# Designed miniproteins, single chains, continued (3): the designs that were tried, part 29

Each design is a single chain, and the fold is of that chain. pLDDT is the mean over its residues in the fold that is shown.

## One batch from the design tools (miniprotein)

Design m9048
Fold by ESMFold2-Fast:
Structure m9048 (fold): chain A 90 residues (1-90)
Amino acid sequence: SLKLSEEEARETYEAALENIEKAREAYKAGDLSKAAAYLTAAMIDASVLRESGYNEYAAEVYREVAEFYAEMGDEESAARFQALAEELAK
């Protein structure tokens, strides 16, 4: 697997959070397909962070993903990503 440097991890983390913010903006505008695309990009970034051993960064991204799912009313997905974030933060 391609392992990120600390600087690359920080940049990937920041990009993931930006993607989640863009997903929220798209959702608020009623563009569900655009919201899903940005959310998917953030989850890909979180997976790369996790595979590279940056569990704290990955946990924070998954926590934000969980919050966004809760905002959308998807309580099952919110619970799933919250549990994943908690496991990675151990």
Scores: mean pLDDT 89

Design m9049
Fold by ESMFold2-Fast:
Structure m9049 (fold): chain A 70 residues (1-70)
Amino acid sequence: SPSEKEKRFEEEVNKIAIEVYKKLEEAKATTEQKMKLNKKILEIVEEAKKNNWSSEELREKIEKALEEIL
């Protein structure tokens, strides 16, 4: 159902966020880098919701943003 799909999407977003922040910690990312990435992730998540992206597409876009900022 849509509600199950939405819940799974939110769980995947949380999972990706944990992995991303772990990588930022390991890379000794600055506060500015963390803020820039957080803003990009929020934009990506909003776009994913509007366009009904898969979790794989969401992960790919977030990984690309991480690579670009670090």
Scores: mean pLDDT 80

Design m9050
Fold by ESMFold2-Fast:
Parts: structure tokens; sequence; C-alpha cells
Structure m9050 (fold): chain A 87 residues (1-87)
């Protein structure tokens, strides 16, 4: 639903939020905003930070799979989809 301008605003908002109060949810939301902007390396970085704080975050595993598939890393994508399914 969000337009690119809204995702850019979300990046700014969650970037400040994770500096003040880092959490798995805030890192995940920052990753979602970067993914929506096509900034896949940044999306991967923040999804991995979310998983470092919450290793059972199924949505972060699933979205890592989606991003790796977009980058053509199909075997790595399958690994992350499997991890999401196991949770």
Amino acid sequence: FLKNQDYEAAVAYYTELVKKNPSAENYYNLGVAYDALGKYEEAIEYYKKALALDPNFAEAYYNLGVVYRKLGKFELAEEYFRKAEEL
C-alpha cells in the first residue's frame, strides 16, 4: 500500500527509533522499508539484526528468503524459507 515516499519516511523514522531503542521489531520494520525501496543489501542487514535479537522471528526469515530470491541466490532463499516454516 505505501508509496516510495512513505517507505523513505519509514526508513527515517525507524532509523531514529533503532538508535534510541533497538528491538527486533524495529530492525525488521527498517528491513521491510529498505526491501520496498529495492535496497536489498540494507534489507538483509536489518533482517539479520532483527534475528540476532529474536532468533524465532519467522517473518524475518521469510523476508530474507524473498530478498535472496530477488538477488538470484535461490539455495540460500530456500534455506531461509525452511527456517521460517519450522517456526
Scores: mean pLDDT 85

Design m9052
Fold by ESMFold2-Fast:
Structure m9052 (fold): chain A 87 residues (1-87)
Amino acid sequence: DAAEAATLRAIADALAEAFPDNELVQRAAEHIRKAAEALAAGDREAAAAYNEEAVKALRELAERDPEAARRAMAVIAAVQRAALAAA
């Protein structure tokens, strides 16, 4: 729905801002943003596909840089908690 799409967009923006020089985080943020746009358009299948690509990028990040992956997951969790608190 619109709220879910807004939360994904906020996650993408927060990741892109927190990790401007991390290519894998930037790729994940781009896929999450596309997932948010697809979800806002009602295309849940496209949103799921973009989310899968974001998960793959974050999984690769966890393998190459576990600390950056942990920090990225903390940013995602913080945005999700803020969205839940605002609801």
Scores: mean pLDDT 86

Design m9054
Fold by ESMFold2-Fast:
Structure m9054 (fold): chain A 82 residues (1-82)
Amino acid sequence: ASTHLIILLDVLSWLPLLLVLAVTLSKKAPMSLKVSIGVAGVLIQSALLLFFVFTGAVGLIPTSVLGLIVNVLLLVAIVLAS
């Protein structure tokens, strides 16, 4: 794969985390929306990790695992803050 493709995939793997963080910082967003977006972030990151594992994209696995851990921690923080 080209360097541009690897960078693009790496950036896209962090997009759900940034979206969850932006919504979580909103004082006006209802708790149900924050939880729903947190769950969506975990699911998207899990799907990306499984995709990288099964396609043999070994160089992207560590970044995907880290992204999954951070998304899970954000979801836990959202639930505990409720």
Scores: mean pLDDT 69

Design m9055
Fold by ESMFold2-Fast:
Order: C-alpha cells, then sequence, then structure tokens
Structure m9055 (fold): chain A 84 residues (1-84)
C-alpha cells in the first residue's frame, strides 16, 4: 500500500531529524561546559561565558527547529496510518 510506504519514509526522515537535533543539543552542552571551565581557570571569564552561552543558544535553536520538523513529519505519518 502506497500510504504505508509514505508513512515509513516520513518516520525515517523524522528519526534522522531527531538525531540531528540531539547532536546540536549535545554540542550546545559542550560549548557551555567549555565556557564554564575557562571561566573557572582564568578567573576573568565573563566574556568567554557570554560567548559560550550565545553559541549554545544558537545550537539549541537549531535543535528546536529540527525537532519541530520531526514532529510535523510524525503527525503526517500518523494521519497516513489512520487512513490505511
Amino acid sequence: MEKEKKAKELEKEAEELLKEALFYESQASLELMKAVAEKIETGEGEEILKEGEKKAKELMEKGKELKKKAEELKKEAEKLREEI
């Protein structure tokens, strides 16, 4: 059935987008930890911390966008499965 094949393709795309989102979230956490560590080591890390927070925020926003796309694809797949 064509609808089942399309649902599986959408589910696979959603899974790939979720993996990318998790990757960006992990990178954001690493950037924050790096900035905190440098602040502790240098004693004058206010600028470094702000830069790390900004980069982490950008990475988190990318992750959120990918999660939204993945949820939309999952909803589309669920609708197709309901029509089967």
Scores: mean pLDDT 81

Design m9056
Fold by ESMFold2-Fast:
Structure m9056 (fold): chain A 94 residues (1-94)
Amino acid sequence: ENLKKAQELIDKATDALEAGKYEEAVRLFDEAIKLAPNSSSLARVYTLKGEAYLKLGKYEEAIKYFEQALSIDPDNVYAKKLLEEAKKKLEEKR
């Protein structure tokens, strides 16, 4: 039951992310994580939440969530790519 509600929140958050509503996407992903913290979608949710932070220019937060995604799914090529991008962006600001 909570998994279905979490999936609906993930879908809304993904739509918000695609629409450039990055802060709204983060909020909806946070609600999804709270509702289903042990779901099989958790690695994907952390990856997309990290992407939202990356788009907001919050590179340290983005790195944190990509590392959390990779701790759950180490073979996630998309999360690895975004982690490298976030680290590069953070280094460029130094």
Scores: mean pLDDT 84

Design m9057
Fold by ESMFold2-Fast:
Structure m9057 (fold): chain A 93 residues (1-93)
Amino acid sequence: EAEKLLKEAIEYLNQILSKLTPEQRDEALRAGVKAAREAFDTKSPYEVALEALRAIADVAIKAAPPSQQDEVRTLAEKALEAFKKAYELLKKK
């Protein structure tokens, strides 16, 4: 079930990225990498991944067309929630 939640998080992320131009998608991914690098020295691997995902979501929401910003925000929230739930399940086993 953790694997199912991770797949759901990836599916939501792919839906977000599909609404962006190639240039906007690259900007969002670069923001994620930057956030991960900044977190590496002080955060756990989970927190590093979470910070990267948050950075990608933030850039994607701002880059999305105004008519789609609410949808992208909802998808981002679902992706983050699925990722957090997957991690909690992995910690217990």
Scores: mean pLDDT 80

Design m9058
Fold by ESMFold2-Fast:
Structure m9058 (fold): chain A 117 residues (1-117)
Amino acid sequence: SLEDEFRRALEGVRALLRGAIEYARQQGKEDLVKAFEEALELVDRMLASTDPEEQVEIALELMRKLLEIARQTDDPLLKRQLATAVINLARLVKELYPEHKEEADRLIAEAQRILAE
């Protein structure tokens, strides 16, 4: 189902963020560690939520946070991974929560700009 696909996408973002935290910590990039930990907290809150309105609000906040981190990082691979994760999550949000389509479309456009310049 789309809901199962969305959950798997969130679990993928969780794994990506955990790896990014470890790597940033090894590089002494404390500001990035904090930013990744804040994003990871949003993923955990999203996965724990049972309220659809709360879930979508947290998902939108998570996507904005991931794009903010993508702009902060100088690692082109991580930047691409974060922006791609936002595009994938936003497409699923548009299908599951059509009322948030306009905001999801804006997030896709921002992520595409990060990937292209």
Scores: mean pLDDT 87

Design m9059
Fold by ESMFold2-Fast:
Structure m9059 (fold): chain A 49 residues (1-49)
Amino acid sequence: MFSELRRLRKEIAERLKKKEMTIDELNAYHRQRLAELEARAKAELDKLK
């Protein structure tokens, strides 16, 4: 999970360079990506069960 968060931060940095996202857009993107990571983490945990 933490490795995914680090990669997400790098991806957002690249996005900001190209698009100059606003803080609100950045926060919305973070929320969306965190939700995706939570879903993926839950799926991985379910697979381990």
Scores: mean pLDDT 71

Design m9060
Fold by ESMFold2-Fast:
Structure m9060 (fold): chain A 57 residues (1-57)
Amino acid sequence: SVAEKQAEGYEKAAEIAKKNGDLETAARFYRLASEYYEQAGNTEKAEEFRKKADELE
């Protein structure tokens, strides 16, 4: 689905930001990935990426 592809994009963007030490940007992109996984009906990944975002705050 479009939502799932957007979630995957934000997931990868968050990983890159985290590797670069930009934790604020990484947290933001993890939250966006979570929202799009939720829209796609993937509750497990939505919860996973919400937790990853919370850990970076």
Scores: mean pLDDT 86

Design m9061
Fold by ESMFold2-Fast:
Structure m9061 (fold): chain A 64 residues (1-64)
Amino acid sequence: SPELVRLELLKGVYEIAAESERFIAERLRAAGREALAAEQEARARELEERVEELEREIEALKRE
């Protein structure tokens, strides 16, 4: 399904974005920038939630 391919590609993009934000947060925390690290961690969580939503959509399409 073209929709499945699109959703799986989007999921991959969001996964990479979440990993990137986590990496930045770890670097900021190591530098003692706790407040900025927490902000990046919040962004990573939002992206991870979008990945979970896309995973649910992918599974729903596979059932149809």
Scores: mean pLDDT 88

Design m9062
Fold by ESMFold2-Fast:
Structure m9062 (fold): chain A 66 residues (1-66)
Amino acid sequence: MPLPAAPDTPAVRETREGLARAVEAGEEALREYAAEIERRAEEGDLESARAAMEAGAARAAAEAAA
């Protein structure tokens, strides 16, 4: 069975809601990024699509390291 829920406090409830919303926002951001890559690929510009993906990955890595 799943673990018991955290105590019912305003702070805990707000944090849980914030995390759920952050996850949903992250999924939406990934969808937009994938759509952009797909758009360029459909145009036949696979090189630009690849460059965009590499640039995005480099940005994410730099942000995580910061």
Scores: mean pLDDT 63

Design m9063
Fold by ESMFold2-Fast:
Structure m9063 (fold): chain A 73 residues (1-73)
Amino acid sequence: RSVAELVAEARARLDAARTDAERLAALRALASELAAAGVSPEEIGAILRELVEEHDLGPEVRRVVEAIIEGLR
């Protein structure tokens, strides 16, 4: 699947998510799928940060997302 398709599916999951745990599960799945598709850690980080800003996710989710990005290196 294309990067655009993976990001679109992640957006749908974030829109449907009711808890921070579900939001983090969607973002972790996206990070893993992008890494498997050969997307660089820098590009994955940019995509994840954009989704966090786009959905106005709270500081705890932002903190865990930064840890996910660091773990890709």
Scores: mean pLDDT 84

Design m9064
Fold by ESMFold2-Fast:
Structure m9064 (fold): chain A 62 residues (1-62)
Amino acid sequence: SMEEEKRAAESGLAAIEELLAQGDLAGARTLLRVLEHEAKRSGSPELEKAVEEARRLLAAAE
């Protein structure tokens, strides 16, 4: 559902941000992969936006 997709996007992005704040690049990449698969499966714009944001954050942290 849209509500579940929004919660998944918010939770996924927040978890990736937390891992990056801790310097856990490997963990962040793993969660990004999960979020990417979920976005591709659902076609949700909210998940797609979260994936793009997470990719930007990961690129900046690398």
Scores: mean pLDDT 84

Design m9065
Fold by ESMFold2-Fast:
Structure m9065 (fold): chain A 116 residues (1-116)
Amino acid sequence: MQATLDELMEKGRELARRAVEAGREELEVVSEGDISGEAGASIAFGGSFLSAEGRRLEFAGGAVSTVVDGKVVGVGELEVYRDGKLVLKVTVTADSAAGAFGQLMTRMQEFLAKEL
């Protein structure tokens, strides 16, 4: 069965929570799933770290293949929290789940580069 974007976002939030509980201070992306397939590809990712100012950041995301108008496309979502407050929410579409994941990683890196 293909995972839904909502299920992947829940998994991403779980991965972020585990990173917080582990006391992670350095930026590390933890992921579960496989985005290498053309169809049925899905990935959840998350993490947590301390900013240059010592603020706790958490991120959670997911990307999945879906079908729109008979074409396989990728859809993805990313959430970033600073001290438990939502500071970034991104939704993307691409030609594949891998493409959607790549767009989310780019948006996350651009945002987090200002926090590191």
Scores: mean pLDDT 80

Design m9066
Fold by ESMFold2-Fast:
Structure m9066 (fold): chain A 78 residues (1-78)
Amino acid sequence: ADPETVAEITRLALKAVNAALNGDIETAIKYFEEGAKLAEQAGVTDAAEHFRKALEYAKQGNVDEAIKHAAEAVRAAA
């Protein structure tokens, strides 16, 4: 993805991870969903898939796995 899209994907991932670490799962889900949508619009399918995995793990309360997939989404976009 272009540098501006990578920066925004990274920003959304960091906001989601910060919310998840603070126990704000609803906010984390919102930002993971926005990240997935942005990645799909940018054509970065692998990043979108990792954001969707992060979202599902966040819904399950599995914060550790949600954070791992958020990191993989950022790596896939770079």
Scores: mean pLDDT 87

Design m9067
Fold by ESMFold2-Fast:
Structure m9067 (fold): chain A 82 residues (1-82)
Amino acid sequence: PLKELREGLELLGQGRYEEAAEKFEKAIEQNPEYVEAWEGLAAALEKLGRYEEAAEYYDKALSLRPDDEVLRKKLEEVKKKI
């Protein structure tokens, strides 16, 4: 669901993190294999200070794309904040 993902990214850029998370959750509900939606949800939660949940969702994104060094780095950075 490219529309919900794009709307979520726009909201994330605007600092509207709770609304961004809702859009990413809808994207995941429609396609749970869309790694960018899991990554976006984790990023929104990180901005909200919800680091434990953000780490869980970055881990889900990394499970879908295990050789992604950028996702691995994001997960490690979030874990340092817990």
Scores: mean pLDDT 84

Design m9068
Fold by ESMFold2-Fast:
Structure m9068 (fold): chain A 85 residues (1-85)
Amino acid sequence: DKEIALKAGELLAKEDPELAQHAGNLGNQLKGLPPSSEPEVVAESLIAIAEYAGVSVKDAIIGLGLGISSENPELSKKLIELGNE
């Protein structure tokens, strides 16, 4: 779970830094993490979102991929593939 969240955080930071920053900021609101687009902070944010929603980290990553499919179809595909590993 943590390993997959870190891979998603790294992918977001590389392919969509603005979305990575938004995810990191959401983690700050949920867990009091510092505002950051760093992969580790984005990963902790994704874990916090999954815990809050009562879903697996993989399901949270798939949900994020589906949510951005119109804005960034290539990143969407990569996130969905990662969540299905």
Scores: mean pLDDT 77

Design m9069
Fold by ESMFold2-Fast:
Structure m9069 (fold): chain A 88 residues (1-88)
Amino acid sequence: SKETIDNYIKLMKEEIELVKKQAEEARKNGDTETAKVLEDYRKKLEQYLKKMEEARSKGDYDKAIEIFKEALKLHQEAFKKVVDIRAA
């Protein structure tokens, strides 16, 4: 539904802002490896957000849901990398 897609877009926008803050904090703390992972993740999320907004504007809600699922996988991959860095 449109409402479901609008909610997913809101969640992606909130995630982008959170990740920006986390990347800046990592840079300030000298954690350049974590900062790079988070910056790469943020850039990919911004691309996915744009694609999702385009799908929504066309009424292609199935495509918008698929894009959101890909964004969730990207989130899992990025945070696994951050955990692995911190465990080293």
Scores: mean pLDDT 87

Design m9070
Fold by ESMFold2-Fast:
Structure m9070 (fold): chain A 57 residues (1-57)
Amino acid sequence: STEAQRAALQAQLDATLKQLNALIDEENKNGSTPELQAQIDALKQQIAALGAQIAAL
């Protein structure tokens, strides 16, 4: 159902936001690397995509 699909996407969004926050915390504590920046950028893109999918439901 659309309701179950929305809940699943919201759970993925929440998990992805937690991952992003952890990587930003890592960057703030230990400094930035190209690999860390790439991971942060990828998670930001994933968050935008998940938000768009939820909005389209």
Scores: mean pLDDT 89

Design m9071
Fold by ESMFold2-Fast:
Structure m9071 (fold): chain A 70 residues (1-70)
Amino acid sequence: MFSEEEAAAIEEALARLSEEQRRAAEAAVAPLLEEARRALEAGDLERAEELYRRARRELAERLLAEARRA
């Protein structure tokens, strides 16, 4: 039923619709982002990169879980 172009448009609309959910997910990963920031300030680039990757993965999982609840 949906074309590839329509699927992309729906995904964009879902991103706008989930603005509140996005804020909640960002708040949940804030501690990881804060630790990444501290590692950067300490000059530990490898640790900062690892923490940032983990935060991104956690954020994606949170967003998917919230989308499933909607």
Scores: mean pLDDT 70

Design m9072
Fold by ESMFold2-Fast:
Structure m9072 (fold): chain A 61 residues (1-61)
Amino acid sequence: SEREQVAALGRAIVTLLRKEGYPEELIARVEEAVRRALAEGASVAETARRIQDILREHLAA
């Protein structure tokens, strides 16, 4: 299901960010965005866009 795909996307990105040594506060923001996306029934594309926005904000700081 798309819900399972959203959960899988979230797990993959969080795992990658941890392996690459990104700060826990950034990882927590991504995890929260994935949790809200799952609760709202958001699409994979919408969830990916939200994660991209979070990462873009981090890189702009």
Scores: mean pLDDT 87

Design m9073
Fold by ESMFold2-Fast:
Structure m9073 (fold): chain A 58 residues (1-58)
Amino acid sequence: MEARERAKRLVEQAKIALENGDYEAALKYFEEALRLDPSNPEAQELLEKVKKMIEEKK
């Protein structure tokens, strides 16, 4: 699977984790997706939101 396609799959998995309230898993998937495709603005925006949620749940 190409890096961009793998990044898209990771973003989808991160969204599923976020829907389930698994912020730690969502964070991990978004970070990995951005390492493979750093230009994805949706992943960047959602990563920032997840970081805020984790800080709140600390």
Scores: mean pLDDT 79

Design m9074
Fold by ESMFold2-Fast:
Structure m9074 (fold): chain A 56 residues (1-56)
Amino acid sequence: SMEELRREAERLRKEIAELSQKLNDAYLAGDEETYAELAKEIQERVKRLAELLRKI
């Protein structure tokens, strides 16, 4: 349903925000390995969010 898609989109937005804060922390710490892992996790969630938003 449209409501379920909106709820999943909201969850993904929250996860992206939380991961983005961790990404900034890794960047400032010079932790290239953690930065790369977090960037990948954010990119995957952004792609999923974009797909969901096309259906809403």
Scores: mean pLDDT 87

Design m9075
Fold by ESMFold2-Fast:
Structure m9075 (fold): chain A 60 residues (1-60)
Amino acid sequence: MKLKVTKDYKPKKPEELALEKGDILEIVEVVDDETVLVKNSKGEEGLISVVDLLEHTEVL
């Protein structure tokens, strides 16, 4: 599943991935009910909360 970033996201923790508006994300792994591992178009991977992911992306 691919997701389009709708607004910039700044990491709150070192493990989190920064999101850039207009980028395309892929879900790599569901870590738990609250957290997913995502990959951006540059191949960078990082964590994000499910809530922040849904607030900052749309399904393609």
Scores: mean pLDDT 82

Design m9076
Fold by ESMFold2-Fast:
Structure m9076 (fold): chain A 72 residues (1-72)
Amino acid sequence: SGADGAKSGQAAADAGAAGDYAGAATGRHEMFLNASTEEAKQAGYQGALAGAQGDAAASARYGHLAFEKGKE
C-alpha cells in the first residue's frame, strides 16, 4: 500500500542517516515494491540503484524523497 511504501521509505532514510547502510538498502527495496505513486517508485528505484553502486548517502537521500512523494 501507499502508506506501507512511504513508511518503508522513511525507515530506509533514517537507517541511512544512522549509518546502517544495509538496512537503508533493504528498506529502499521494500519501498520500491510497495510504492503507491510513480514518483515514489522512481525515487525508490534510484535509491536502490545508488545503494547497489555503493553510494549509501545518495541511497538515503532518494529514500527520503520516496517517502515525501509516497505521502502525496
Scores: mean pLDDT 64

Design m9077
Fold by ESMFold2-Fast:
Structure m9077 (fold): chain A 99 residues (1-99)
Amino acid sequence: GSEEATEEVLKDPEKKKKLEEAKKLIEKAKEYVKKAKKYLDKGDTDKAIEYAKKAMELAQKAVKLAEEAGKKSKEALMLSVEAAMVEIEAAVIIRIAKK
């Protein structure tokens, strides 16, 4: 089950390191989404788009690392969901900024 997949990831130092790196990238991406929203609120649409694009890039890198660590791991699946949420929020910011 998912518990067995998680235990396998924890026993592999390389996979654990990739999950930790993916988690750090998601946290950076969330910070860039916050910055993008702040610039959007100020009417700085160019900077809002810039930070939203940076957030999407970090989220995409995090998904790749999580998949390399183990697609069946609950932690890897949760990180992929968080990355997808960041990409959706960033896409919404870009769409609003371009209007």
Scores: mean pLDDT 80

Design m9078
Fold by ESMFold2-Fast:
Structure m9078 (fold): chain A 76 residues (1-76)
Amino acid sequence: MARVEVRVVEGEVPVRITLLTTPAGEEPEFEAAPGEALATVRAALPDGQVLTVTAESAGGEELARAAAEAALAEAL
């Protein structure tokens, strides 16, 4: 079953992180809010599921990407 987790990482500019676990082939797509950058990273899990991590931030794409990659690494 899909599991959703949303968290906010505090810093110079807040980053909203969403973690979703779905069956392979059911990976969600995300759209950035106006004025925000979006980064998405994914990892295949041994049970045939996929972990999708997306980060949104007004602080730009590099900040969003770094936060998404850190969250993915911590979740694995």
Scores: mean pLDDT 72

Design m9079
Fold by ESMFold2-Fast:
Structure m9079 (fold): chain A 67 residues (1-67)
Amino acid sequence: MEERAIELLRRIVEEVKDPNLSPFEKETLVALAEMIRALLKNDPTASPEAIAEADRLVDEAVELVKK
């Protein structure tokens, strides 16, 4: 599960870089990324490395959406 979560987060970061996305679409992608991170953090089998990578990817997506 954690490998799929990280892959989804990487895809969200790439999607958020699309200049043709509306602010609403970018906000929705960030909300999805934060939800995936929360699910991973609540998984007792998730590695600290996977949690750290998820935090990094979500922070990157948030920074890309900031004005």
Scores: mean pLDDT 80

Design m9080
Fold by ESMFold2-Fast:
Structure m9080 (fold): chain A 91 residues (1-91)
Amino acid sequence: MLRVDPSLSKEELIARYREALAEFDRLAAEVRELAGPLSPEDLARLAEADAKMAELDREWFGRSRDDLSRRVEALRTLVELLRERLEELRK
């Protein structure tokens, strides 16, 4: 599930963010190992997700629970993009 549980504490959200970063790095390395550099399609999808994160940053004026929640959701979206690519590469 890409959406963050609204009952999570700020400390739990920080932990989820760290987990998602580690997962992103692991999957990105695995995709590169299997396929070489990312495909133009994957790069376009990652650029779209990066643009959405930049939009969140432009509207962000303080580090609140809601800011952390949105960042975790955005990062989970990037992780899902890499998982989809990895599944295709395993075929």
Scores: mean pLDDT 66

Design m9081
Fold by ESMFold2-Fast:
Order: sequence, then C-alpha cells, then structure tokens
Structure m9081 (fold): chain A 79 residues (1-79)
Amino acid sequence: KAEELIKKGEEYEKKGEYEKAAEYYEKAGELYEKEGKLLEAAEAYEKAAKAYEKAGDKEKALEAGIKAGILLIKHALGL
C-alpha cells in the first residue's frame, strides 16, 4: 500500500510533476506512520520535502522535513 504510493510519486517525479510527486510521498509517509514504520515514514517525508523544493513550495518542503526529523528522533528513542 505505502510502497505503491512511493511508486506513484516516482512516476510523477519522472514527468516533472513535482507537486503531485510530493503529495504521494506525503501520503506514503502517513501510511508508514500508521504502520509504525518510522524509518520508512521518515524517508517518505524526506522525498516529499525534496519534491516540494523542486516544485518551489518552500513552506511544504520545510513542514515535510520537520516531520522526517521528528520520526528519526522517535525511532532513535524507541518511541
């Protein structure tokens, strides 16, 4: 499920549709979070942040980057 969203994001990224790619990566991150897969969620949000940067959406890029950072901290703490 979440992997399919990552694949959709990659397809849109190849098309230069960076905003849509970021949206799919963000949805994948949300699903990985629900599954307790904190590292995969962090990676998905990091991909979203980079895609938002390419789209010129600096605010969404920062928000996604912060989410990734929080998840990495939670993983390190075993939360």
Scores: mean pLDDT 86

Design m9082
Fold by ESMFold2-Fast:
Structure m9082 (fold): chain A 83 residues (1-83)
Amino acid sequence: MRERLKEVLRRAAEDAREALKRIDELAKEHGLSEEAKRAIREALERARRLAEEALRADPDAEALEEALREIEELVARAGEIAA
């Protein structure tokens, strides 16, 4: 189980980094306001940091699941702002 959670966290960190590099392009493409872009960037930066910190700390499965839930909530929030 832990190895599957770590794989998901690694993908989440990579996806967040990729999105952050393209945030200005994505915001322009979707017609987002500067405020919405800032909120999305903040959420994605928090998600990336949480994923990287969880992978570094190598905690128990419960802590990995909690980190993943927080990351999923941040990503969902970014998606709601973008919609």
Scores: mean pLDDT 78

Design m9083
Fold by ESMFold2-Fast:
Structure m9083 (fold): chain A 61 residues (1-61)
Amino acid sequence: MLEEAEKIAEEIEKELVREVLAGKQLSADEARSLFKERLKERLIERGASEEEAEKLIDELL
């Protein structure tokens, strides 16, 4: 799971960077919140529990 979480995190980071470059106005706090939200959602979709997803996010951040 951790290796998969790292790959998912990298893809979300690239997506957020592209959105900002395309003109989306995000503060650092907003970007961080959105990153965590998207990462949690994708981990749960991959079969992680809510608790497991939160733990993986804490380990990555």
Scores: mean pLDDT 78

Design m9084
Fold by ESMFold2-Fast:
Structure m9084 (fold): chain A 65 residues (1-65)
Amino acid sequence: MEEALERLKRVAEELKKEGLIVSVEVEGDTVRATLRSDDISSVGAALLLMGEAVELGARLEVTWV
């Protein structure tokens, strides 16, 4: 679980460096990612994160702004 959380956080942080995510936070066992709803690239980033979360068995919350 802890390793899965760290991997998901790392993917989210890379997407943030690419400008596709506004913010990334970790609370307990959950990664929270905030993305812009007005950018189609952000939609792709959200789908990628959701896929990684399912694959890793990690908890992910996505917020749209």
Scores: mean pLDDT 78

